# Designs tried in a protein design run: designed miniproteins, single chains, continued (3). Part 97

Each design is a single chain, and the fold is of that chain. pLDDT is the mean over its residues in the fold that is shown.

## One batch from the design tools (miniprotein)

Design m11370
Fold by ESMFold2-Fast:
Structure m11370 (fold): chain A 60 residues (1-60)
Amino acid sequence: SPDFDAMIAKLKAQGKKKVAFQLQVDDGMVQIQYATGVISAQQAADQFAKLKAQAQKAVA
């Protein structure tokens, strides 16, 4: 999501590159699982919301 991408950019600007990288890997994994039908749209939405919350907490 645009909000998630903006938070990743902030983390990188703050020098929190390892946290930013891990969150991007986790986000990509959710995208692959949804695209391949391993998880439902609701499960994907819940996981993306969790990742967004983790990114927001890391930026603070």
Scores: mean pLDDT 86

Design m11371
Fold by ESMFold2-Fast:
Structure m11371 (fold): chain A 84 residues (1-84)
Amino acid sequence: SAPKITVTLYLSNGSTVTIDLSDIDLDKTAEEVAKEMKKILDENYSGETREEAKKLIDEIVKENPDATGEEFIKLLREKNAELK
């Protein structure tokens, strides 16, 4: 069994979201991984918390258009650490 891979995002509204990446192919592009993560957010979160999490994801993708999924997750974790 593969180890469980998750990302936890700390948001400007004081909320947190946790996204399970275990079923996501990280060899895909950052844009494709971001789309899959936003689908998980649509299924598990709502309102301002969901929209703030999507905004953070979209900002990292926009700044790093040539990133792989693995590089995107690393960048997202680094950006999120600065917000804490």
Scores: mean pLDDT 79

Design m11372
Fold by ESMFold2-Fast:
Structure m11372 (fold): chain A 85 residues (1-85)
Amino acid sequence: GMKFLLTDQNGKQVEVDNLEELLKKIKELLDVTDDDEVTIKDLETGEVITTKLSEVPEVIEELIAKGAKRLLIEKGSKKVLITRL
């Protein structure tokens, strides 16, 4: 399965081993719901995608399939770094 390391804006880290837990932690860290729009940045390519939180797992899978390793997800002043393990 896909494994990820999440790093919050204070540097706290947590590992998740599936996309369901990844989405759950993103919701907690950004204080958002499934209908909220978030921005996903590929830190290697500079590609930026804006999508609803409910679509984030699918967008992450597509970006990882393209070779993405580090993604920054943002909502307002809140952000979380996702690293593909």
Scores: mean pLDDT 85

Design m11373
Fold by ESMFold2-Fast:
Structure m11373 (fold): chain A 78 residues (1-78)
Amino acid sequence: SALAERLAEEMVEAAKKAAEEGKDVEKVIRDQMDALVSLGVIDEATAEELVRVGTELVKKGEYEEARRKLFELLREAL
């Protein structure tokens, strides 16, 4: 899904920027996921899993793995 790929890329880039600026990575990912839940794009359980996985991998600097895992989760939800 082109949408899932784009969302995963934008989420990782926003989270990476937050980490570089010393901001709360988890909050940035959570705010984006809450927006998708509000739009009916994903459910709350999927959003919580995306927040956990994305936060862990971005904090480790594993950006390519984060993009892949988040893409897989979003593709299954969409």
Scores: mean pLDDT 85

Design m11374
Fold by ESMFold2-Fast:
Structure m11374 (fold): chain A 56 residues (1-56)
Amino acid sequence: GPLSEEERQELIEKALAAVESTDDLSVQLAAIHEVEKYVPEAKEEIAKLKEIVASK
C-alpha cells in the first residue's frame, strides 16, 4: 500500500545515511533508486542524494 508521511521521511533519512556512510556505488545507487521508486515526488531530496554520490 502507499507509504505514510512518516514512513516516506524515514526512507529518505535511511537513504541519506546509506549514501554518506559508504563509498560503494552499488549501495549508493540502490538507496537512491528506492527513494525514486517509493517517493518520486521528493525531487529535492533525490537531487541531494545524487549530489552527495557525485561529490565522492
Scores: mean pLDDT 81

Design m11375
Fold by ESMFold2-Fast:
Structure m11375 (fold): chain A 88 residues (1-88)
Amino acid sequence: SPELFAPPEEIEKTARELFDKAVEAAKNGDIVTATNLLTAGMIEAALSGSKKAVAEAYRAQAEIDELMGNTERAEVSRKKAEELEKEA
């Protein structure tokens, strides 16, 4: 797939851009777009092999869940990000 042929740094950048767009969509109340962009970014982060990129995914998920009022889900995602950040 195209993701497997991209340099790791490019995959990480793509993931970060998708997370930024996902959070912005959620802030604008477009939860469908936010969820789709978050999912795409999470796939890119996983394919990158970067724990930092996966941690960024969980940070974005936590922010989106907080914006939706899912505070308990946000806390779980935040803790997962913190664990991954300690390994990175």
Scores: mean pLDDT 83

Design m11376
Fold by ESMFold2-Fast:
Structure m11376 (fold): chain A 90 residues (1-90)
Amino acid sequence: KEEFIEKAIKALNRIEEIIQKLEEEGKLSEEQLKEAAKLVFEMRQIIDDLREGKLSVEEAKKKLKELFEKLKELVPEERETIEELEKEIE
């Protein structure tokens, strides 16, 4: 559980770095930035729920995978990087 949480936090921090870089480079629309912020918020809530015992590791993994899929659709230029981060938490 603790190892999974640490990996998930590291992956999420990397996602936030990628989104910030894309924003700085002007590669994301306002709509994409808003949706990305929402997805990141949802990912943080899943990690918090897991930490609080409201979710099992398997439930958190499933929910995070769904959000990673949405993120890959939102930022297709970073799809391969996001897929690598998803694999790190599996």
Scores: mean pLDDT 82

Design m11377
Fold by ESMFold2-Fast:
Structure m11377 (fold): chain A 77 residues (1-77)
Amino acid sequence: SPETELTRALFHYMAIVGDYMVSEKNPSTIPAAIKEAEEFLEYLKSLYETAPEEDKPTVSKLIDGVEEIIEKLKELS
């Protein structure tokens, strides 16, 4: 259901934030963190196209957040 997909996306976003926090202390994790964040970003873009209109603002904010994390990870490398 759309509610289940959005909830799973929110939990996955929290995992990506956690990966970023780990990468600030352990640079060896950066390549894997970037790859996982980029794969999640492509998933979120697909989710946005099929999401109910009421959920699109939330998915858009998640896209922006993941793009910012990818940029910060690239700056750390």
Scores: mean pLDDT 88

Design m11378
Fold by ESMFold2-Fast:
Structure m11378 (fold): chain A 92 residues (1-92)
Amino acid sequence: MMERASKLALELMKIFEEANPNPSSEEAAKMVGFALQIVAAGLEGAEEALRVAEETIRRAREMLEKGASYEEIFELLEEGMERAGEALTRET
């Protein structure tokens, strides 16, 4: 779980940096929050929360590679963060 969670959190941060190298403090804080939720899911063994995060990050990478806007990628990441957080709450 932790190795998987750590890899997902790092990939999230890489996607965010590649999509916008100059994010606002608020945007950066939200993505750090998502990374921390992924790590927490790994610590708790929250399989559904990790699955939601994994699918969100996979879709975000695909969007980035296809040249989607930062706004579209960030919206997907925010929605994924909310869904992963809800799953984590149900599993813990």
Scores: mean pLDDT 83

Design m11379
Fold by ESMFold2-Fast:
Structure m11379 (fold): chain A 73 residues (1-73)
Amino acid sequence: SLEEKLAKLEEVFPGKWTIEGNKLILETDNAEEIYKALKKIFPDAKITIEGNKVIVEVEDIEAFLDKLASLLE
């Protein structure tokens, strides 16, 4: 389940994860640090910061989440 994958990621990247179309949005107090970490893991990914939100724009959200989870083991 996509929700189960998001719940697991909340343990590693604390905050509220939401999905809007092809965008993954993380609302967090550590947006800048999480942005830096994600850019190191996915240098070619379209990642932006809007206030306290980190926005990741990808073509396949589920594939992105699976890859991120595997790299955090």
Scores: mean pLDDT 78

Design m11380
Fold by ESMFold2-Fast:
Structure m11380 (fold): chain A 94 residues (1-94)
Amino acid sequence: PGSATAEIEVEEKTKKSITLQLPAPANQVTVTVENLGDAKAYVKVTNTDTGISKSAYVEPGKSATLTLTGTTSSIQVEVYALEGKGKFKVTVTA
């Protein structure tokens, strides 16, 4: 149980990847990605222990919530700024 939060800025047509560590391993993790920018983005979240990933498109000013199962303390988040410079807030909750 626990949470981790990060803010990410990405240049246009680029990918940025971060890994978020939880304070303790959890069997289910909820990842919320808020698009704080003016451009559409593609987001992929991966449980680093299982290799299972989920993805979504996130419109400007919107958020996507992705739930990953399988015991992990580490989530990889990749954001792709498709149509301009992106700014994102990522929250991982277990």
Scores: mean pLDDT 80

Design m11381
Fold by ESMFold2-Fast:
Parts: structure tokens; sequence; C-alpha cells
Structure m11381 (fold): chain A 87 residues (1-87)
């Protein structure tokens, strides 16, 4: 379930395992979106995954890639919000 995925990703984040947390969220997001292309939960998890990837690149000093993934996180967060508003 979505809640269990968020809880596991949160634990990984707390342990400093940002890339593992991002991958877990992205895999769940892809599964949700393959079943329902309008899944608000799917876009929300995808947004969180890209935000974590942005943090990984920021830590590596790759500001261009950090900005790219941050912009993607905002894009998909807005998409999730739009889909929730339609409910």
Amino acid sequence: EVRETIEKAGKLYGEGKLEEAARLLEEKAKKLLSKDPNSADGYYLLSLSYWLKSEVYRKKGDEEMAKKYYELSLKYFKKAQELLAKQ
C-alpha cells in the first residue's frame, strides 16, 4: 500500500539512504500509474522520488542535475494536486 511505501522510504531517508528511498518510491509510483494513469498517489510518490534525487545531486555538487530533478518534483506534485482536486 501507499502508506507502507512512504513509511519505508521515510526510514531509508532517516538512515541517509536517499537513492534507495527514491528508487522504492519510483517503483511504487510506476506500478500505480501503470494500473491508473490518473493516480494522484502515483504522481505524489513520483514527485517525492524526484525531490530525493535532487538532494542526491545537490550533495554531489551537481547543481544542474539537482535543479532538473527539483523542477520535475514540482511538476508531478502539481499534477497530483490537480487530480486530488477532481475528487
Scores: mean pLDDT 87

Design m11382
Fold by ESMFold2-Fast:
Structure m11382 (fold): chain A 100 residues (1-100)
Amino acid sequence: GKETRELIIKYRENKDEEAKKKAEKLREPLRKKTLEGLEKKIEELLKKKEYASAGLLYEALAFATGDPEYAEKAAELYEKAGDPEAAEAALRLEETRASG
């Protein structure tokens, strides 16, 4: 129903805010070490088949670096997690940042 869709959108907006907060922390002088730490965590999550969590970390990397490859990797992982809407949202965030 319409109410269920609105709740899902609101839940997604909260996840986007969390990713933005992580991106702001990565703007600090320790960015390189922080990025390497996130990449290691992603590798651990991939070994555990935690694709949705790995996708969220790739979104945070995309926001921090502006590198579209991270958004594409996030989308691929969300599809593997069975969440095609999250995959589409990650790709749209890439397009919005590239265009704006």
Scores: mean pLDDT 68

Design m11383
Fold by ESMFold2-Fast:
Structure m11383 (fold): chain A 80 residues (1-80)
Amino acid sequence: SPIDEEIRAVLRELEALLAQIEAATTWEEFRALMARVQELVRRLVDLLRQSDNASVVAEARAFLARMDARLRAKGEELKA
């Protein structure tokens, strides 16, 4: 499905942004990258509403949960 292919492409873009976020050393860098993550998450949520592929939807939901945990951990690291 073209929608499922777009979902996988957005997940790859988010994974690349997470690598950049983990390398960030300042709050300014983190906030700039977070703005890009938020834009991609909005697109991903829209695509997920259009997909009927339960496997792809489950994969995306699992990714979002792992991403949320990693973003929270990085935010706390930068506060210290």
Scores: mean pLDDT 87

Design m11384
Fold by ESMFold2-Fast:
Structure m11384 (fold): chain A 72 residues (1-72)
Amino acid sequence: SMAELEAEIERLVAEIRALAPAELDPLIDQLKTAVLAGDLEAVQRLGTLLLVRSGNDALAPLLERLARIAAQ
C-alpha cells in the first residue's frame, strides 16, 4: 500500500539522517521528495552526493533501498 511505502521511506530517511551530518539535511529532504516522485535519476544523483559528502559507506545500502522504491 502507499501508506506502507511512505512508512518505509520515513524509516530509511530517519536512518540516513542519523548517519549523516546535520548540514546534509537539505539534500536528504530533496532525496525524500525525489523518492516520493519516483524520480530515479534525481534519487541516484542525490544519493551519490550524500555518499560522497558524508564519507559514510553505511549510507550505501539505505540509498540502494530508496532507489528500488523510486523505480517501482
Scores: mean pLDDT 88

Design m11385
Fold by ESMFold2-Fast:
Structure m11385 (fold): chain A 55 residues (1-55)
Amino acid sequence: SMALELAKQVLEQAEKAKQLYLDLGKANPELKEHYQGMAEAAEKLGQKKAEEILA
């Protein structure tokens, strides 16, 4: 269904954003906590958005 494809796309984009933030934290250890928080927020928002699309 279109909703399933949209939810999948949202989760894929969230995972990509999460990985980019984690990579930035690895490259900048002094900002690790900041980027870890951004990665967690991206994952949480993506998951919530996907669940809302599938509801």
Scores: mean pLDDT 87

Design m11386
Fold by ESMFold2-Fast:
Structure m11386 (fold): chain A 70 residues (1-70)
Amino acid sequence: MEKEAEEAIEEIKKKIDELERDPTTENLQNLLDAMVKGAKLASKLENEDIRKKVIEAVQEAARKLREALA
């Protein structure tokens, strides 16, 4: 479970970086997909600290999406 959470956080960060480097519809969709996967994983996590880290990564991605769409 911890490894899956770390992988989800890294995937979200990677997709944020890709969107910032090249703001295409494909990179936007990839970030949305990573956020959905992260949120679903967080709902299954029993460890509060790990769950909070995944949720924080999803919230950061949401902020970056808002900036990209503005």
Scores: mean pLDDT 82

Design m11387
Fold by ESMFold2-Fast:
Structure m11387 (fold): chain A 97 residues (1-97)
Amino acid sequence: MKLELEAPKEIKAGSDLKVKAKVSGAKNKVIIKVKGYIIGTGYLSGENSKEVEPGGEAELTLKNLIGGQKIRIEVKAIDKESGEEIASNSLEVEVKE
């Protein structure tokens, strides 16, 4: 099981952050959940989710990210049939002013 992420390392404040997520090795449909947390405070700055077919890819958009912060992007792949987390990955994005 593998969850691959692609996102820009930096965005400017007020821009949308697009996160591409691809799950490989899944047997069932997968719900991909993205959450962005401000590093240091733990404040949830944005979240989104999409359903994909096994081996599918989703582009998830986070909006209204606060400038001057580093955001930890946490992505989880949830098996739709069982509700269990089958894969996770994370990355950091800098939101410029």
Scores: mean pLDDT 82

Design m11388
Fold by ESMFold2-Fast:
Structure m11388 (fold): chain A 103 residues (1-103)
Amino acid sequence: MPSLEEQMARIREIIEELKAKPNPTLGDVQNALSEISALLLQALDAARSLEEVEAVLAETERLMEEVIASIKDPELAEEARLQVRGILGHLRARAAAREAAAA
């Protein structure tokens, strides 16, 4: 399995490819978020602590906000923001539940 660093490097690559598109569609954003979500689940399984999990989620959120800020269509930007918040919120809740169960 790829390391946590390799998974995060792939997430950054996906986000940079999305940013490089001159006119990203909602479908492009959804496809990128689907791939990122799968990689984040693998990263959560590879993480040794909740602090490491939060660092990965925070970096992913920061990078996605940069993508959203580059979108000129306000409706597309808002839809993308809602999808990012939904996915990351779900993963944070999952990580917190795992920590609570391990305590």
Scores: mean pLDDT 77

Design m11389
Fold by ESMFold2-Fast:
Structure m11389 (fold): chain A 74 residues (1-74)
Amino acid sequence: MISEESLKRAKERIENMKKEVEELYKQDLDEAFKKALEGLSEIYRELMKDDPETARKLAREWALEFIKWFEEKK
């Protein structure tokens, strides 16, 4: 089971990543996309050490949310 602290930290990292990606998106779309994928990969790796099953579920949900968020930005 993923600890509440690990989950909270992961969510905070996702929010910070979204802000960084939004700034980069205006300058370089490829760099913004790369930053988002690298950030998600790093968060996934950290959560996977605690609970691989829950980490995979969360990573899938966040990846889908990220793609949808990027589609809304064009």
Scores: mean pLDDT 73

Design m11390
Fold by ESMFold2-Fast:
Structure m11390 (fold): chain A 74 residues (1-74)
Amino acid sequence: FYADYREGVARLREMIEKIRATESDPRVLALADEIDRQVDQLEAMIDANAPQSQLEAQARRIEELLLELGRELS
């Protein structure tokens, strides 16, 4: 359960780091910063043993930001 979320966090951080290294669009960078902040929040919730419903809600927020980022990168 928590291991799957931690793996997801690691993959997201790697993706955001690559975006920061290759992209110069301020909108893309702002979205990357917001995703990183939401991922920090998710990680804090995992460390606090938050209920699954709260982790799922936070993951959905991150998914919405990722879809927005995908549109900017398209």
Scores: mean pLDDT 82

Design m11391
Fold by ESMFold2-Fast:
Structure m11391 (fold): chain A 87 residues (1-87)
Amino acid sequence: MEEMEEYVRRTKERVEEAIEYGRRAAEELPEYRETLLNLERGVREALELAEKYLEEGNIEKAASYASAADILAVGLYVEVELARRKA
């Protein structure tokens, strides 16, 4: 169970970096701002649910939502990279 808690903590760190990257890209790329901010919101909401369940001691749900946040964060990175190439 400790391994799942460490997974959630490390995933939070990576996902927070993706959120910041997406926010900066939304400021730099006004034509893609709405799409990037919508993706960032989805990532943040999944991360907030992971943190909520971690606080409640529901490690299984915390890990599940952390995994969802990680997948969404990868999608955000890809969309930022595509937007930067088109700008």
Scores: mean pLDDT 85

Design m11392
Fold by ESMFold2-Fast:
Structure m11392 (fold): chain A 62 residues (1-62)
Amino acid sequence: SMEEEIVDRLSSSNPFLRSQAIDEMRKYGLSDDEINEIFRLARQGKLDEALELLKKLLEKLK
C-alpha cells in the first residue's frame, strides 16, 4: 500500500528516500508533530506501529 511504501522509505538509510516520504506526508496534510512521531517509530524499527499510526492519521483527513 501507499502507507507501507512511506514507512519503508522512512526506515531507509538513504536520506533522499526519507526526505521524499516526509514531503509526501506533508502533502497529505499531516503536521510536523505527527510526521516526527511516525519517523521516530520507523527509526526504532517499530514499522507496524508507524504504519498503523499513519493509517489512522490519514483516515481522519478523508
Scores: mean pLDDT 85

Design m11393
Fold by ESMFold2-Fast:
Structure m11393 (fold): chain A 95 residues (1-95)
Amino acid sequence: MTPEQEAYLESQVPELEQLVKEGKTQEALELTLKLLKEVGAPEYPYALFLLKKSVTEGEIEEWIENSKVSVSKEEAKEVIKKMAEKFGVEIKKDK
């Protein structure tokens, strides 16, 4: 990621935090998807998956196994969990 792209994303963080505080989780996810797509960030596919209202740990694992992500399964899980926590998306356990 270029320094200009990183600065652009950082400038949008306060708006994302405000949307999360207001309970506008869907709007925060949609803004994140737009920003990640515009900068070509490798996290874009994870954010797209999290646009769903809720996900299970099994659905996350199945998505990672079926997708051609360039990162390890454990790294991909960590990114998804961090994004879900940040945007208030519920990750349910299958058991």
Scores: mean pLDDT 62

Design m11394
Fold by ESMFold2-Fast:
Parts: structure tokens; C-alpha cells; sequence
Structure m11394 (fold): chain A 84 residues (1-84)
């Protein structure tokens, strides 16, 4: 039982850290003041732009990390939208 409680606490901490990271990422990109649906739309557009650049051979670590951050943020916001 205590092991299950520790696992649940670790999952909660992981979620809290992820939410904080995504919030800071959205603020850094000027998206935090926008409605949720608009944030999702902009993130999808940014992901498409980055995927197109990578497809053209711009496979820098910076672009791959940026793509991963946008995909992570998009997934998180889409889950929040489903919870309404």
C-alpha cells in the first residue's frame, strides 16, 4: 500500500513539473495570454513549420528539441481541452 502511495506521489510530482515546464514554455513563446483553442492552433502551425524544416534536412539538435517541446505542449493542452 505505501509503495503504491509513493508511486502515485511520484506521478503527481511528474505531472506538476510538466505543467510548470509547459506554462513557462508558453509564456516564453508569448502564448500564455491566448485562449486554449488558439494556443492549440498556433502550436499545430509551429509543429508543421518545424516538421517541414526537418524534412528539408534541417535536423539540428535545436530544431529537434523545439519540435519535441511543441509536441509535448500540444498534447498537454489537448488533454486539458478534453477534460472540460
Amino acid sequence: SSLEELEERNKKLGRDILELYIQQFLEKNGLSDKPLEEQIKILKEKIKELEDRIKKGDRSVENLVELANYELALRHLEEKLKEK
Scores: mean pLDDT 82

Design m11395
Fold by ESMFold2-Fast:
Structure m11395 (fold): chain A 89 residues (1-89)
Amino acid sequence: TALAEELEARARGTEAMAEELAAEALALTGSEEIAEQARALALRTAERLREAARAAREDREAGLRALEELRREHRAAAAELAAAIEAAR
């Protein structure tokens, strides 16, 4: 489905950016721990997007539910990472 293809493309893009995001976090904070958190978030997001894509291929509604769950989890994790970066600057 178009949804599954889009989610897979987003997963590839997110995964490809993992090292760049880690390097940027390190440059902003000087913290290897925060850099690793940024890399881990990108890689985890990519894997969850691939899971949503797989679900969407079998059942579009299941894919949408997986994407909504990912969005909720990502908002929390991204906010936590952003706060850590800001505090370390």
Scores: mean pLDDT 83

Design m11396
Fold by ESMFold2-Fast:
Structure m11396 (fold): chain A 87 residues (1-87)
Amino acid sequence: SLADKIKELIEEVKKLLEEYEKDEKRLQGQLSALDYIEELAETDPAAAGVMLLHMVEELIEHFKEEGNEEAAKKLEEIKRKLEELLK
């Protein structure tokens, strides 16, 4: 289902943030936002997907600005998968 695929992408983003986000306070806020999107996916997976896409786009910009090209590249692949799901 769309909900299951959105949940899988949320788990990929969480794993990526735990690996690459070094600011504990920022990480806690990001994980809380992802938990909210995961709950939304149970009732409105399309809206959850759009919110996840927006968050992923902001994270790509953030990691590029920090010079973390590996994290940005992995997020761009997640963005590609998410855009295909939302078409």
Scores: mean pLDDT 88

Design m11397
Fold by ESMFold2-Fast:
Structure m11397 (fold): chain A 85 residues (1-85)
Amino acid sequence: MYSPEQLRQALLKVTGGKDLDQALEQVRNLALLSGKSEEQAQEIVDRVREGIETGDEELVLSALREAGGSSVAEAFRRALEDLQK
């Protein structure tokens, strides 16, 4: 399983954020651009943060898929795979 640090690094790579707070802001913006409400976008961001803090890859992937669709979730998975090499 991936560590919290690996999940964090993968999110930074996918979002272009230099820290976790900036990366989560990009996830929030993506959810809003995808037609989610501000309340739904915040719930998605909270799930991504929790998944990273707990090392729950599936929670992060499901939240990212909800934010921006399968392409964003697959980009995150690919970034994780790259960090394992």
Scores: mean pLDDT 85

Design m11398
Fold by ESMFold2-Fast:
Structure m11398 (fold): chain A 90 residues (1-90)
Amino acid sequence: SKAQIELVLEIIEVGVRLVDEALEAGDEDMAKAIIRATVDLLSLYKPLLPPEAQELIDELIKRVEENADDPRKQRELMEEAAERLREYLA
């Protein structure tokens, strides 16, 4: 449903905001912890999404884990996924 997509979108948007705050403070360890918590929440709520949105979340998680040493790149990947999820709500 749209409500499940809205919930997952909000999880990503809050995650991005908190990562941006941590990076601005110079706390890369906190940024990485926030990214990990966001990925864990996305994995938990992924089964509630339609298959096409689940595939998008799977791709996001894979790319975030492939960039584990680059929290700025992880943040960009999360923002890109948020933009794609918004298309399902339009």
Scores: mean pLDDT 87

Design m11399
Fold by ESMFold2-Fast:
Structure m11399 (fold): chain A 95 residues (1-95)
Amino acid sequence: SAAAVAEALARMERALEEFERALTESRGDARERAIRALREMARALEELGLTELAERARELARYIEEEVIGQEKALELLEEVRRLVEEARRRVAEA
């Protein structure tokens, strides 16, 4: 339904905002917050039927879980996630 799509899009947008805050704040829980945001984003993408994008979000969450992320890599990850969300918006708009 249109309402379900709107709700999933809103959750995806909130997950992006949380991911951006997690990567830009110098807090001890930043890594855990970033991983949680990506997993929530993947869930929203799955609900939108965007299985490929959901898997990419899960892969990024695993990467952050396994690697030490410096400032330069954090900016690359932020750009990648922003592109993923833009692709999701485009696909939903074209449906």
Scores: mean pLDDT 85

Design m11400
Fold by ESMFold2-Fast:
Structure m11400 (fold): chain A 91 residues (1-91)
Amino acid sequence: MSLRAEVIENGEVVGEFAGVQTTPAAVDRAMVAALERTYTEGKEIRLTLETESRIEAEAWGSMVQIGASVYGIEVETRVEGNTLTVVLRPK
């Protein structure tokens, strides 16, 4: 698996804040960090997670949606094949 985290402004990538994460534990930490940065810094963040299966992508999407709801962050998830795309927006 691999995760990429990108900072978005006006629908365009303006930066990347994490290197490519390739283990489940590192992916989990990076997703938590993205939620925290969206909440504390007001940043829009796009996460792209490539998994082994569609069910893995869906499970990660569900987990990030739960985290976003706890933080009061707006979340949009899309699963396409084995790839999960997440957009996190403040409030």
Scores: mean pLDDT 77

Design m11401
Fold by ESMFold2-Fast:
Structure m11401 (fold): chain A 77 residues (1-77)
Amino acid sequence: MELLTGREAVEYLKEKLGLNDVAARTLFVELVGDGSAAALDRLFRLSTIEEAVEAYKAGLLSDPEVFEKMRARMRAD
């Protein structure tokens, strides 16, 4: 199972979604629910980050129910 640090997850979001550093970091903080520096050192499943990318591209993260399910998965690790 491939894992990313929070810092690597931000870079992945930036690359895959074409976001700048501020936008990618903001999305990451909203998904994780934690704006602290400690979140950048946490491990996340690559598959969960990939699902967040696909949900964003499909416009599904504008649905509060879908967003909350994604947040729950990000927090569970």
Scores: mean pLDDT 80

Design m11402
Fold by ESMFold2-Fast:
Structure m11402 (fold): chain A 80 residues (1-80)
Amino acid sequence: MEEQKKKAEEAGKKAAEEARKLGYSEKEVELVGEATKLKVLEELEIKEKKAPQEVVEEKKKKILEEIRELAKRLGLEEAL
């Protein structure tokens, strides 16, 4: 699990750095980084645990909720 968190964090940082190079705002860069991190973490967890579809759908709902909450906190909810 720790190794999966590290891979997700690296993917998030890379996505955030790319967004920053493209001229996105700091809030958008943070959202892109966190969204990428959450998606990668979910993908890796599903693959490793070979979770049934019900658990996959529950995790997808949780990640979407977290992304929406993050967007709301960053003032980007209208961009979603």
Scores: mean pLDDT 70

Design m11403
Fold by ESMFold2-Fast:
Structure m11403 (fold): chain A 65 residues (1-65)
Amino acid sequence: SPELFAPPEEDLEAGRGALEKAIQAVKDGNLSLGASYATAAALHYARAGRVDEAKEGIKKVQEAE
């Protein structure tokens, strides 16, 4: 089923949403929650074949600390 293997577009959208939540959590001082969302974003970007975007997302969250 397509639901078991999310299409790249859905993974890209989910990755962007998780990245926004990660950055916001870090800005709010919740580093643990930020790390969890950053990991989710990286996994979604990687599954979408966007390895460079995954790396940039993690870097952006680290720079927000």
Scores: mean pLDDT 74

Design m11404
Fold by ESMFold2-Fast:
Structure m11404 (fold): chain A 89 residues (1-89)
Amino acid sequence: AARAALEEAIAAEGREDAEKAAASTDAKEWVELAKRALLKVADAVIAHGPAEEQEDARAAKARVEATAEAILNDPEKLAEIQKQLEARK
């Protein structure tokens, strides 16, 4: 029950940003939307998960923020993502 409720909350909070990310054809927009979706998932775990998963979620949140910043500051990685997004059309 508790785990099912947590999974449902995570799915609900991340759904809108995940849908926008799936429809995005811009690498920077995709990275920002994916970052927001993952941060919402981490925040849901921090709010509703057990203590051990909350600590892991905080660490994951920091990694997501650092990874998104690294990608946004890497023109080659952005170009790679852009090619992948255009190929998905």
Scores: mean pLDDT 72

